# Ledger of designs, part 110: designed miniproteins, single chains

Each design is a single chain, and the fold is of that chain. pLDDT is the mean over its residues in the fold that is shown.

## One batch from the design tools (miniprotein)

Design m3843
Fold by ESMFold2-Fast:
Structure m3843 (fold): chain A 99 residues (1-99)
Amino acid sequence: MAAELAAIEAELARLVAEGRLSPEAAAHLLEGERALLAGDYRSAVRHFGRALLELGVSRALVDRAIEVALRQIDEQRPADEEAVRVGKELAREFERLLA
């Protein structure tokens, strides 16, 4: 929602100002969230993937996450075991890199 997006935007700007997040990573996170809220899941996945690479997440993990997410979007299928596993790994990496 718009209020949540504004809060995310403000927090990302603060992290950039503190030198804890690159402007490039922050821009991709914000555009990904905006695309997600607009229902543009393909653009959201691509922007989040670019942000993850900028934050230092493993390219192999990011490539797998993008592949799994795009396959599920295209096939409209529920999350399988691989998608759940990759999602949990990404959540742990985000927690470490943004802490």
Scores: mean pLDDT 72

Design m3844
Fold by ESMFold2-Fast:
Order: structure tokens, then C-alpha cells, then sequence
Structure m3844 (fold): chain A 111 residues (1-111)
């Protein structure tokens, strides 16, 4: 929790995206995760998505990627994260949103 909060406060959304994807992948694999850290990760992620809600199509694709990651479907998660990243760049989305998606994608690509 403290690590995720610090990354979010420092606007290190790339590292935050990596940590979120790592946590979701651990959940998908049945590995132990601190429930409070998971709750905080989801809360901050929802707050971030609401902040960038004008990029609704990007957010929808990113949410689909996160859902497939929770299901352990890394191939579908990768596809949706790539689509979200491409669309975010096309729409000239804020760097923070691009960094968040890149961080999550990099974890999936490394598996």
C-alpha cells in the first residue's frame, strides 16, 4: 500500500501500472496478495480512470485488458493493452495515461 501510494503521489504512473499488473497477475495465479494493497490499487485505478474519462474508448480498452489479466488470459490482456496504448497515442492523450498503460503492458509482455 505505502509503495503504491508513493508512486501515485509522485505521478510515476508507469511504475504504478507495472505494480497494478503484477498484483493482478499474482491474483490470477492464486498467489497471496495483501487485500488492503489490492483494495488501494483498485481505488486509485478507478480514480485515475475517472480523471481521464474523456478518453472513454481508451479507458474501456484498458479495463478489458485488466479483466483478461485477472482471468490469467495474458494473450487477450496484451492485445487490449496494445490497442489502448495505440488509441491513446492517436488521440494525443496525456503522458500520464500513456505511461500507466505502458507499465501494465510491459509486465504482460515480460511473461
Amino acid sequence: MEELRKLWEEKDYYSFGKKLAELLLKVARGEPVDPEELKEAFRLTLEFMDKYKEYSEVITLFRMGLRYLLLGDLESAREYFKKALELAKEKNAPQELIDFIKGALEVVESE
Scores: mean pLDDT 84

Design m3845
Fold by ESMFold2-Fast:
Structure m3845 (fold): chain A 75 residues (1-75)
Amino acid sequence: MDYAEEAVAGAIAAGGAEATAEGARKAWQSLTDNPELAKKAAELVREGRSAEAGELVAEAAQKGGGTVKVNEPQV
């Protein structure tokens, strides 16, 4: 759960600063359902690998909890 918020923030930063609050919440919910992916994504963000973190967030969204639409998941 802690990692989900950090992973979402990192993925949004990678996908562009204008990601909506709703998009961020959807991503957070998806990662909350998949704490392993959230932790992994947060670690990637900390390493400056935000693009890979964005991929994990998108995968988590597809598998559980909805769709994350963060344009440009890379920096």
Scores: mean pLDDT 60

Design m3846
Fold by ESMFold2-Fast:
Structure m3846 (fold): chain A 86 residues (1-86)
Amino acid sequence: MEEEIIQKLLEKAADDPELVALLEAIANGEPEEVIKELLLRVVEAALKRAGIVLSEEERKELEEKIEELARNAQERLRQGIENAKK
């Protein structure tokens, strides 16, 4: 299930420089703060493409969620990459 998300991210990395930067930072073991910044950029870009405008309060909630997701994404993406590579 999480592997499907990792696979989709890898497939999209070729078309999206923000996803490439995120995956590269995770692979290089960058700190959570760096991963959080890159993840926030990817999410903001996706929201703008979908035409979704967040309020100031919603942006703060998103930022808090991104902190949680950055930890989970860093661990899961790293684990998924390790499982996919030898």
Scores: mean pLDDT 66

Design m3847
Fold by ESMFold2-Fast:
Structure m3847 (fold): chain A 102 residues (1-102)
Amino acid sequence: MKEKVKEWIDKAFDGLKKRLTPEEKAILDKMRELINKIIDSTDVEEVKRLVQEILELAKKASPTIISFIISALRALRLVSTDPEFQALLDEAIKELEKILKE
């Protein structure tokens, strides 16, 4: 299941990149790398660090990128079975939605 989510996210990122500026593409590529590391991680503390890096990048990202990252994290949350991992994703989504509302 995680592999299929990763493939879907990667395909969706590639589609979005065609509509972005070069600066936005660089931010999106960094966020893609961080999300892929979250998907592959089994360490809650590592996921916390990766989430914080995404939140910092989101402060510099366009609303389009932030909205896309929220969708990607929601998709990952739906296929996650670890309650601690789900809680981290829920908090990350909430914080990203706050940044989007600024």
Scores: mean pLDDT 80

Design m3848
Fold by ESMFold2-Fast:
Structure m3848 (fold): chain A 70 residues (1-70)
Amino acid sequence: ALEEIAEAVKELAEKLGLTGVDTERAAEVLAELAKKNLEGLLKTIKQEAQEHPELKEALERLGEALKKAA
């Protein structure tokens, strides 16, 4: 579960050109947020995917990983 979120975060960071991202720590934070408000987090991901179609596939993979972790 955490490993799947970390992989999705890494893919998204690469598409955004971000370097030095602690993907394991980011996965921990996202998993905690998903436990508190999964529906709100998924809604945000869906909105970002609609606004940025080039990130849609990576964001959809992140959303699926978060559903499995929650």
Scores: mean pLDDT 79

Design m3849
Fold by ESMFold2-Fast:
Structure m3849 (fold): chain A 69 residues (1-69)
Amino acid sequence: LSPELQKDVDRGVAEIAVGVAKLSSKTGKPTKESVETLRRLAKILEKQGFLKHAKELYELAEEEEKKLK
């Protein structure tokens, strides 16, 4: 694992996380697992410095959690 590869992986995770979040939102039936997944991904992205993507995922997770209630 090179520093360059780690940075590329982090970026890939950010893109995948956003894609997964949007796909989950379109199903119209959120689950506790999907909400947890969104928050985990947001946390990872936040630690990696992808604050914009992390914020977007946190906001989407909140919307999905509201649908569960």
Scores: mean pLDDT 72

Design m3850
Fold by ESMFold2-Fast:
Structure m3850 (fold): chain A 58 residues (1-58)
Amino acid sequence: MPLTPEQEAIVKEVVDLLMAGKEKEAAKRFVDFINQHGVSPEEMSEMTARILDELDKA
């Protein structure tokens, strides 16, 4: 999937926070990244799909 290294790092960070039960922190981190970098809807969709796939495998 065509994610940048920064996007992959955020996906991993968000997944780790969600697995730790820190949903509020995970949501804030994801929103902060989107606001900071101006992520496209396609990129958001790919990042979200990666997060859900990682959680499904956990």
Scores: mean pLDDT 78

Design m3851
Fold by ESMFold2-Fast:
Structure m3851 (fold): chain A 119 residues (1-119)
Amino acid sequence: MSLDDKTILEFVNKLIEEAAKILGVDVEELKKEIEEVIIERSKIFELEEPVKLGDILLYSKEMQELLQKKYKLNLTDDQLKVFSVYEAIKMVLEMKGLEVPEELDKILEKILKELDELS
């Protein structure tokens, strides 16, 4: 069963807030960089346009499915939405020459588990 958009948005916001805290950056600055990465990569790969979840931009369904295949994942649609934001954060960090903190991976795993328990 799909969760409502408000519940998914709360998990996405939690991931972004925790990432910003770990990285020592402003939440609004990180949100802007995530949006820029999502827009640019959608153009580069000539995929469908990004989709809105509330006030947050997400990769298209097509891009989310490509990420699932690329990373050999077996996630629900709701989990994949949250994972797509995590992957955009990872790309922001890689573009800056930074490694993804292990703490961020642990936060993602916790969120994905909570989403599975709610479904």
Scores: mean pLDDT 82

Design m3852
Fold by ESMFold2-Fast:
Structure m3852 (fold): chain A 77 residues (1-77)
Amino acid sequence: GPKLSEELRKEVDEAMALMGVAVLKLIAEHSDISVEELREEKERLLELLRKAGVPEEILERFDKEAEKIIKEREKKE
């Protein structure tokens, strides 16, 4: 059977997505990376989360939060 309970798996999936958002925000705030490169990092994080088995509903929430970070970076340019 699964190593985690269904409830715990969902919490882990949500925590992984939250960590992904935090990583992207740190990159946006602390690096001279371009908006184009920041979008590339978003796509890499999405791919890693999908590979880890995070469900699409959580990936959609990650994408929305990541897009907010990218838009704020665009405003500074």
Scores: mean pLDDT 82

Design m3853
Fold by ESMFold2-Fast:
Structure m3853 (fold): chain A 80 residues (1-80)
Amino acid sequence: SVLEEEQKRLELREQRKGEKVKIVPLKPEVFELARELAKQGRPPEEIVRAVAERFGEEAARRVAEYLGLSEEALARALAA
């Protein structure tokens, strides 16, 4: 069933995010910019692109993780 498959994929992503791999906290400014753009109704791809332009790709990747963007969407945003 689609619901079970979707839940399994979400669990795998959350489990991977919860893994003790590498936790790099971002400056509050990065999340503040992301929140302001989200309040304006900007799509996650535009938010991530704006963060990349101002703070760099690493900051954009972290914001993409918090916004739940797919790797494909992140790649598209960073390539533009």
Scores: mean pLDDT 68

Design m3854
Fold by ESMFold2-Fast:
Structure m3854 (fold): chain A 65 residues (1-65)
Amino acid sequence: MRLSDLSEAEREAVLRAISGQPLAPELEALRPFVREAAPRLLEAVSTDPAERQEAIELSQRLFPR
């Protein structure tokens, strides 16, 4: 899977899960999707440098320092 194929809410939910962060209450409906998608995204970011870079950039936007 690619991050660009996901909606904004789906991207936030999956990135929260792979970063070890709790789901926001408004994203609770996406919990089953995250359970399925998070392992696939982890595999994609470990094998594809472009997906890894996109995940880093999106995480920085969603979770600023």
Scores: mean pLDDT 73

Design m3855
Fold by ESMFold2-Fast:
Structure m3855 (fold): chain A 85 residues (1-85)
Amino acid sequence: DIEKKLEEAKKLIEKGNEYFDKANQLRAESERLGREYVRALADGDVETAEKYLAQYQETRKQADELVKKGNELFEEAKRILEEAK
């Protein structure tokens, strides 16, 4: 049933787009954390700077993982669409 395959592919694309949107939000948050890190360094607050650096690195990693998940869903959708041809 081609309609079912097209619906399945559409749902995967929509979910992939949700992961990309969340990744973009996390990247914006990591940029904010990077600015807080630089500010703390300028203030001489090494302990606060190290905390923000750790949060920056973790948030960036989470964003990268979401991009990977989105790409995997897009590849699965592409496979389904190729089979539906």
Scores: mean pLDDT 88

Design m3856
Fold by ESMFold2-Fast:
Structure m3856 (fold): chain A 81 residues (1-81)
Amino acid sequence: MLSPEELREQVEKEVEEIAEELRRLAEEKGVTLSDEELKQIKEKMLELLYETIERHPEDEAYLKRVIAALRKLGIKELEEK
């Protein structure tokens, strides 16, 4: 079982990966995604994921599903621009 601290490190890494993916997709679609917008997206994702860890500290599978859902939502929002 990962500690809450290790889970926070994992979600920080996952959020950075999602942010990089969203930046690449935005560039590919010709959509401008500013550094400030990307920072705000990352901060909101981290807040939600930290709350998820607090509620479900031993449910890594649920945490991974939340991360996957946030990735899908980010992609969908870019597609709707």
Scores: mean pLDDT 77

Design m3857
Fold by ESMFold2-Fast:
Structure m3857 (fold): chain A 68 residues (1-68)
Amino acid sequence: SDFDKVSVAIQDIADRARELVDQGKSLDEILDEIDKYHDYISKTLSEEGRKILDDSVNQLKTELRRRS
């Protein structure tokens, strides 16, 4: 289902962001990686799936910016 695909994508993005933080990558590098994956996966989703992914990615980016 689209929901399962979105849930996996959100988890993958969050896990990758955590790995990059642990590696000491800059905020700009982490955000760039998130944007690339987000753009790629969004093209494979429905309009509803894209909205859920967009909201989740924006929340993650907000958290990353607050911690930087």
Scores: mean pLDDT 82

Design m3858
Fold by ESMFold2-Fast:
Structure m3858 (fold): chain A 98 residues (1-98)
Amino acid sequence: DKLKEKIIKEAEKFKKELEGEKIEPWSDEEREYARIGLEAGLAVLKIEEGKNVKEAEETLKEIAKELKLSLEEVYEIGREVKPVAELHLKLVKESQEE
C-alpha cells in the first residue's frame, strides 16, 4: 500500500514537470517510481482504447511481479496515473510534428 502511494505521488510530480510547474529535484528512487507509474498508466490507457491489449496486460503483470503487488493494485496505480500518461503521449506526438 505505501509503495502504491509512493508510485502515484512521484507520477503526479512528473505530471507537474510536464505542465511546466516548479518541482523539487528528482532522486533516482523517485524517478524509478515515476517511470513505473507512467508504464502502468500507459498500459491501462492501451487496454481502455482496445489497442495492444495483450502486451499492455503483460506489462501490468510484470510490474506486479517485480514490485510484489497484486495485479489489481497495479491496475489501480495505472488508473490513477492514466491522466499523466495521456499528457505524456500528447506532448510526444506534438514533438514528432515539429
Scores: mean pLDDT 82

Design m3859
Fold by ESMFold2-Fast:
Structure m3859 (fold): chain A 68 residues (1-68)
Amino acid sequence: MAGLRALKEEAVALLPEHAADVAAVFDYHLENSHLSLTQAMAASSQEAADAASRGVALVAEKREAEAA
């Protein structure tokens, strides 16, 4: 959705060192979100998921500060 794409762009901008991992997580979810068996594969990508979660949290904090 529109918000998800914007969130991805902001997250990679705030975590350039982890941009590849963050982008891979969002891209993988968009391509394979319909597959429940991806749960096992998601466990194998825990490090990338952690990087994406951190990026999302930083984006939320940045957006709140910018909106103030």
Scores: mean pLDDT 63

Design m3860
Fold by ESMFold2-Fast:
Structure m3860 (fold): chain A 82 residues (1-82)
Amino acid sequence: MEELRERIIELLLEGGVPEEVARRAAEVAVSAYKFAKESGDADLALALMYREVRELLLEAGMSEEKAERLARQVVELVREAL
């Protein structure tokens, strides 16, 4: 969990996301990972996470293209950890 959180924060920071937003997005992703593991509904958890992360990045002033790319990369990190 801590390793996944740190990897997501690092990815987003390298992508130019402010630290506050990166940490918040990582929290969303870690919560989705836990729900996917506990509920068995990985598709729903990942879809909800993607939408929340993308929205956070857009609200932080990132372009649609960059927000979608980074949100997809976060989904991939969580999927790889499942």
Scores: mean pLDDT 84

Design m3861
Fold by ESMFold2-Fast:
Structure m3861 (fold): chain A 85 residues (1-85)
Amino acid sequence: NPEEIEREKKEKEMRLLYGRARDLLIEKGILSDRLEARGRPLSVEEFAEILSELLGIPADTLGSDLKYDEELKKHLEELIEKLNE
């Protein structure tokens, strides 16, 4: 089923983007107080909280928006780009 394959592909890509964003946020010192001491991957809920803090939007709103991989992927890519500047 192409739809299922595409879903799995997007989930994998988003998981990799979460990891990249997390690592960059730790390198920049933004996440040091929250996650670096734990040494564990970001969950979707934890990432939504962090995006909420960085973007100034409610985490619950981000949780609703996470239904659309394309929008979340765009936000993650923009965040990574800004952190690399």
Scores: mean pLDDT 61

Design m3862
Fold by ESMFold2-Fast:
Structure m3862 (fold): chain A 72 residues (1-72)
Amino acid sequence: SIAQQLRQLAKELEKAGDTVGASLAQLAADYYEQGQYQKAAKLAQQAADEAEKNGHPDLAKQLYQIAQQLAS
């Protein structure tokens, strides 16, 4: 599910030392499970921006793809 993907990306960000990105990705998963898709999309986008800023472009791209999917 999208929530599982967001939680896996959060764990990858945490292992990479991006604790802020990880927290944002976990919050996105929580809001997704609550049916709050627009909030989840914004949080996933913020997690993507944080990941890119911290030098993790591949994780950022995956988070951006999820954000786009949730915003559609």
Scores: mean pLDDT 89

Design m3863
Fold by ESMFold2-Fast:
Structure m3863 (fold): chain A 82 residues (1-82)
Amino acid sequence: SEFEELKEQVEELLEILREHAKTASPEEKAKLERIIEGAEKGVEEAEKEKDPQVALRAAKTVAQLIAKEMEELNIPHPEVKW
């Protein structure tokens, strides 16, 4: 489904963030961990949503927020496809 494809893309972004956290400074690691935790919670809440259209929009919002955070931290990421 479109939701599952987005969830997989979000997990790919999270994996990149987890790898960066391994060698990050303590301050950057704390920021990365907050982004990862927020994204994981966002996906879980989207998955619990009964309306598939609302769930998909929530997942898209999570993906966009992760991409923006990565850009602000100068972490390269693949383009998220809708």
Scores: mean pLDDT 82

Design m3864
Fold by ESMFold2-Fast:
Structure m3864 (fold): chain A 66 residues (1-66)
Amino acid sequence: GHMEQQILEEAEKRVKALAEKLKAEYPDAEVTVEIDREKSIRLSVKSKDFSGTEELSVEDLLKELS
């Protein structure tokens, strides 16, 4: 519904803001955001010393933010 779309848009904004902050703090790291509005939001960070991916399902995001 309309509320669910607004919540997902806010989550997308927050994840993109976090990615920009990570890029600023770790300029040599590869930071990527993948958004699938039907499934999940993924944030991936890769550097020489660290590789990690955090995945948040759309269902979990809607539950947390609603």
Scores: mean pLDDT 66

Design m3865
Fold by ESMFold2-Fast:
Structure m3865 (fold): chain A 76 residues (1-76)
Amino acid sequence: MSEEELRKLRREANNYLNQGDYKKAAEKLRELAKRLSGDVKELVEKSAEYVEQGDTSKGAALFSSGELLEVAAKVE
């Protein structure tokens, strides 16, 4: 697992969200979550669930708790 890979997955998920491809966005978020652990993993998994269900506002908000996600990507 590299910081660059985590950033790439995050960027890809965000790009799919911007394109309205919620299924692909959720897929990328689940892939990102598999590379994380603890509370950050749960946060990203929850984000993927909301995005897949079409609640992009809640999904984006959890994913954009970006301080936590960027700290996780930077540490691991």
Scores: mean pLDDT 69

Design m3866
Fold by ESMFold2-Fast:
Structure m3866 (fold): chain A 73 residues (1-73)
Amino acid sequence: SARERALAAADEVIERGRKGEVSPEVMTSAGAAKAALERGDLDRALQYFRDALEIEPENPLVREMLAAVEAAR
C-alpha cells in the first residue's frame, strides 16, 4: 500500500542516516515522520518531511520520501 511504501521510505532515510548519508537532523525528522505515519497522522508526517527538505533541499532521498507520503493521502 501507499502507507507501507511511506513507512519503508522513512526507514530507508533512517538507515542511510546511520551510514552518514543524511544529517542527524534529517534522521530525527524521518523518525518523527515514521511515528506519525504509524499513528495514521499523514499531515504531521508530511510536515516532518517538509522540515527535512528545508534542512537538505538538494537531497533526492528526502524528496522521494515526501512524494511517498503525499501518495499515501
Scores: mean pLDDT 77

Design m3867
Fold by ESMFold2-Fast:
Structure m3867 (fold): chain A 71 residues (1-71)
Amino acid sequence: TEKEKAAEISELAKEIERLKEEAIKNGADPEKLEKEVRETYEQVKLAIAKGDYDKAIEIAKEAKKKFEEIV
């Protein structure tokens, strides 16, 4: 359901924020990471606005993988 997909997106967003903070603590560039998160957020929000929750989840999952590689 849309509610379940929205919950998954919310959990992915929390994980991305956690990974961002961890990467910054480990010496990653805060400006670069903030830009990546902002761009991801804009893409996810646009997909949700179109009702495409599956695309929003894909975008969030790809961002999470990218941040996991930076940590």
Scores: mean pLDDT 82

Design m3868
Fold by ESMFold2-Fast:
Structure m3868 (fold): chain A 84 residues (1-84)
Amino acid sequence: SALAEEARRLALEARRIAEEDPEDGERVRELLLELLRLYLGLEPEELIRIAAEVEEVPLPDEAEREHIEKYYRAELEKLLAKAE
């Protein structure tokens, strides 16, 4: 629960940064990576739910949004594979 709350907080922070500083796309990616690392101890159901929230992070343009979404999907698949 505490980890899920922290992950959600980071997702919201990534969204805020993307809205306030659209040129800081790399910072948004770093926050997404940190979220995924934090998710390693969470239940799969919670991970998927939070992943959907992070996937909706508003970015400067559609191409950048698609890039982040693709990255998140790949990292989520890696986490699920690691869980065995």
Scores: mean pLDDT 55

Design m3869
Fold by ESMFold2-Fast:
Structure m3869 (fold): chain A 65 residues (1-65)
Amino acid sequence: AMAEAVRQARDVLFEAIDNGEAPADRDELRKLLTERLGPEQADKAMAAIDTLAANSRAGAEELAR
């Protein structure tokens, strides 16, 4: 599900930040998610993030933390 993919993406992002590997931009984020979750889950997470960003920047920022 989209919500599950976003949750997994958030967890991966937090782990990367803790390891000093925080992605610099959207393309690096996609690459990180693809490496950790696989291309299908990465695409779902990126699509969900895009949808949230279109509806609410605050919502997208909360999920990216």
Scores: mean pLDDT 71

Design m3870
Fold by ESMFold2-Fast:
Structure m3870 (fold): chain A 67 residues (1-67)
Amino acid sequence: SEEWEKVVKEIGELAKENPGKRKEINVTVETDGKVHSKSFKLEALTAEEYQKAVKEAEEWLKKLVAE
């Protein structure tokens, strides 16, 4: 559970530094010897859409850990 929190924080920092530069957030996590990757696309280059994408990534990681 601590590993996904670090990944979510890193995504948040990237969105904070480049709010208008990214239309997609790519997340790759290795857990229990398995590699999981997912892309989260933005509808618009706004802080609100970046926050939404980060939240979607967080929910995906929570579900991944719960499995």
Scores: mean pLDDT 66

Design m3871
Fold by ESMFold2-Fast:
Structure m3871 (fold): chain A 89 residues (1-89)
Amino acid sequence: AAEEVAEALRAAGLEEQAEAARRALEEVLAAVREGAALLAQGKPEEAFRLLEERATAANQTLLEIIGQLDPEARRRAHAALVRAIRAAY
């Protein structure tokens, strides 16, 4: 999932952004898993705080990457994201 997005960005010549996107996506997945565990433990306030903190950081990284993408790179990144979401289903 995260590696697929990174490969699409690397193919577009955005190798540094590819690594940043991979880390941001892995962080989102880790935050979701950790938040789910906190919710299962009856700690919703801690879960929401963790998700807000990590989601904010990941969103900032993704916005910076999107701002640097040309139309072809955006198309490839979008396709990789769709594949990643389908793989998680």
Scores: mean pLDDT 70

Design m3872
Fold by ESMFold2-Fast:
Structure m3872 (fold): chain A 64 residues (1-64)
Amino acid sequence: SVDDITANVKKHVEWLITEQKYSYEEVLKIIDFVADVLRRRGVPQSDINRVRTEVEKFAKELYS
């Protein structure tokens, strides 16, 4: 489901930020790659936009 994808991407992004010390710009590039992968796998654009928006907001809050 879209909610499961969003949760899994958030978990990975949190690990990149907290353990791997990724910058916000590096995390945004990872989110772009995830969006591209989902598009190529036939996930609807509305679902991709939702995942992207929720994960970007989540990542931004972790740097605050």
Scores: mean pLDDT 87

Design m3873
Fold by ESMFold2-Fast:
Structure m3873 (fold): chain A 81 residues (1-81)
Amino acid sequence: DEGERLIAEGRRLRAEGERLIAEGQALLDQARAQKDSLPASVYAGRVMRGVGLIVEGWLKRKRGERLIAEGERLLARAAAE
């Protein structure tokens, strides 16, 4: 069923998004902990990478949530008809 497939795919994307957000946060925390020992350009590069992972993860998480909602809507419609 398309609805079940969308829910499964959405759950996978949501989990991937959460992992990327966690990875990005870990990189930001590490960069901040090392701020005073890193050249400014290196610190900035690591911060940008961490932010990039968080943004990518947020987008994947939102896409996953949207697919889950669409799949649930399709299953509810099929059950009602």
Scores: mean pLDDT 86

Design m3874
Fold by ESMFold2-Fast:
Structure m3874 (fold): chain A 90 residues (1-90)
Amino acid sequence: APPPSVEELLEEFVERLKKLQDEFQEAIENKDVEGAKKAIEEMRKLAEETAAKLRELYPDDEEVKELVEELKEIVEEQIKKGEELVKKVE
């Protein structure tokens, strides 16, 4: 089978990130601090996993390197906002 494309990896990332965001929101609404922290940690792992796959499959692609940096920035911003919400429901 051919390796997954950049587009396929990004689509999988977006779908999985959305599910984790939904899980985080549910945990916050239920005042489940541990569940919210778990969702944040899984978001970090998803970003690291996706970045690693992109770098492994497309090591010399400058556009992929830029996408990896953008992906990390987006996830870090969401994590920062999530951690602020966790502090409010602690």
Scores: mean pLDDT 84

Design m3875
Fold by ESMFold2-Fast:
Structure m3875 (fold): chain A 82 residues (1-82)
Amino acid sequence: DLRERFIRYLEEAKKAAEEGDFGEALKYLQKAAVTFGQLLPTLPPEQRAKLLKYLGEAIRAILEGDSEKAVEYLERAIEVLK
């Protein structure tokens, strides 16, 4: 399941961010990006917009070294897909 795989990658990225391992978090987000391209056209417009916003915020937080915000936005992205 494409959606299940994407969620799993986001959960692994969240776990890495919680541990302050931003390199590992980015690695899982890179794996998620391949799956995301296939998943995105299957999502309703509202869910698509929220997912893009939260993923963008999570990536920014990781690049800024902000684990708390990275975890928050990754969790919000996962919640959109439930």
Scores: mean pLDDT 85

Design m3876
Fold by ESMFold2-Fast:
Structure m3876 (fold): chain A 100 residues (1-100)
Amino acid sequence: MSEEEFREKALKYLEELAKELGLSEEELEKAKEILLSMPFDPSLSPLAHAMQAIVRVRGLSTELIKLMREKGLSEEEIKAVIDTDIDEGVKILEEAVKKV
């Protein structure tokens, strides 16, 4: 799959998920900016990348985990999305410690 085709599919999934999860227009625009700025991992599906962007805007929830399973993400892809939330939290803590 080309990077351009991958990007288009990821953006389409993000828009579909935003409607299903009830994201505001502001949350959707922030998620799109995150998706476009993040590196694409070809081992993960476009849907997994869209989920990573949503997690960075809203955080991880049990409803989002259920939705990932219902949409057919693998357990490895679900773990990658969960790890995204953990890694972001760690970066915030490291930055806070450096400021002190």
Scores: mean pLDDT 73

Design m3877
Fold by ESMFold2-Fast:
Structure m3877 (fold): chain A 63 residues (1-63)
Amino acid sequence: HMPSKEDYELVQKIFDGEITEEGLKALEKMADYVLKVAEETYDPSLIEAIKKKLNEILEKARK
């Protein structure tokens, strides 16, 4: 499913330092969507770059 405006707002709160479970779920949803779109357009370099960046953000948010 496509990320909603609410998902984007929750992700922005994570970047502002307001780490919540809802924000982390929204971030994972955005990561899944971006990876799916990248696979459909078939850009392996973009897929790897996005995957690494999102994993770093998720690890930072959980710690």
Scores: mean pLDDT 71

Design m3878
Fold by ESMFold2-Fast:
Structure m3878 (fold): chain A 65 residues (1-65)
Amino acid sequence: SKASSYSAAMILAVAMSVEGLAEVELEDGEIILRTSPEKKAETEREFEVIKELADKAGVKVRLVE
């Protein structure tokens, strides 16, 4: 795993993938997706794909509500 120059591109890609479902925040080098209870199930499905890609890119992501 590697964290570096991919962070900005990953943040943009994640923001595009969850537009309308979650807010994207960056905290201590970790990407945080903040969703609402009403959108949680739909956001969790998108997050599954995002997490796999982020793990391969060496970037930490977390889903919260």
Scores: mean pLDDT 73

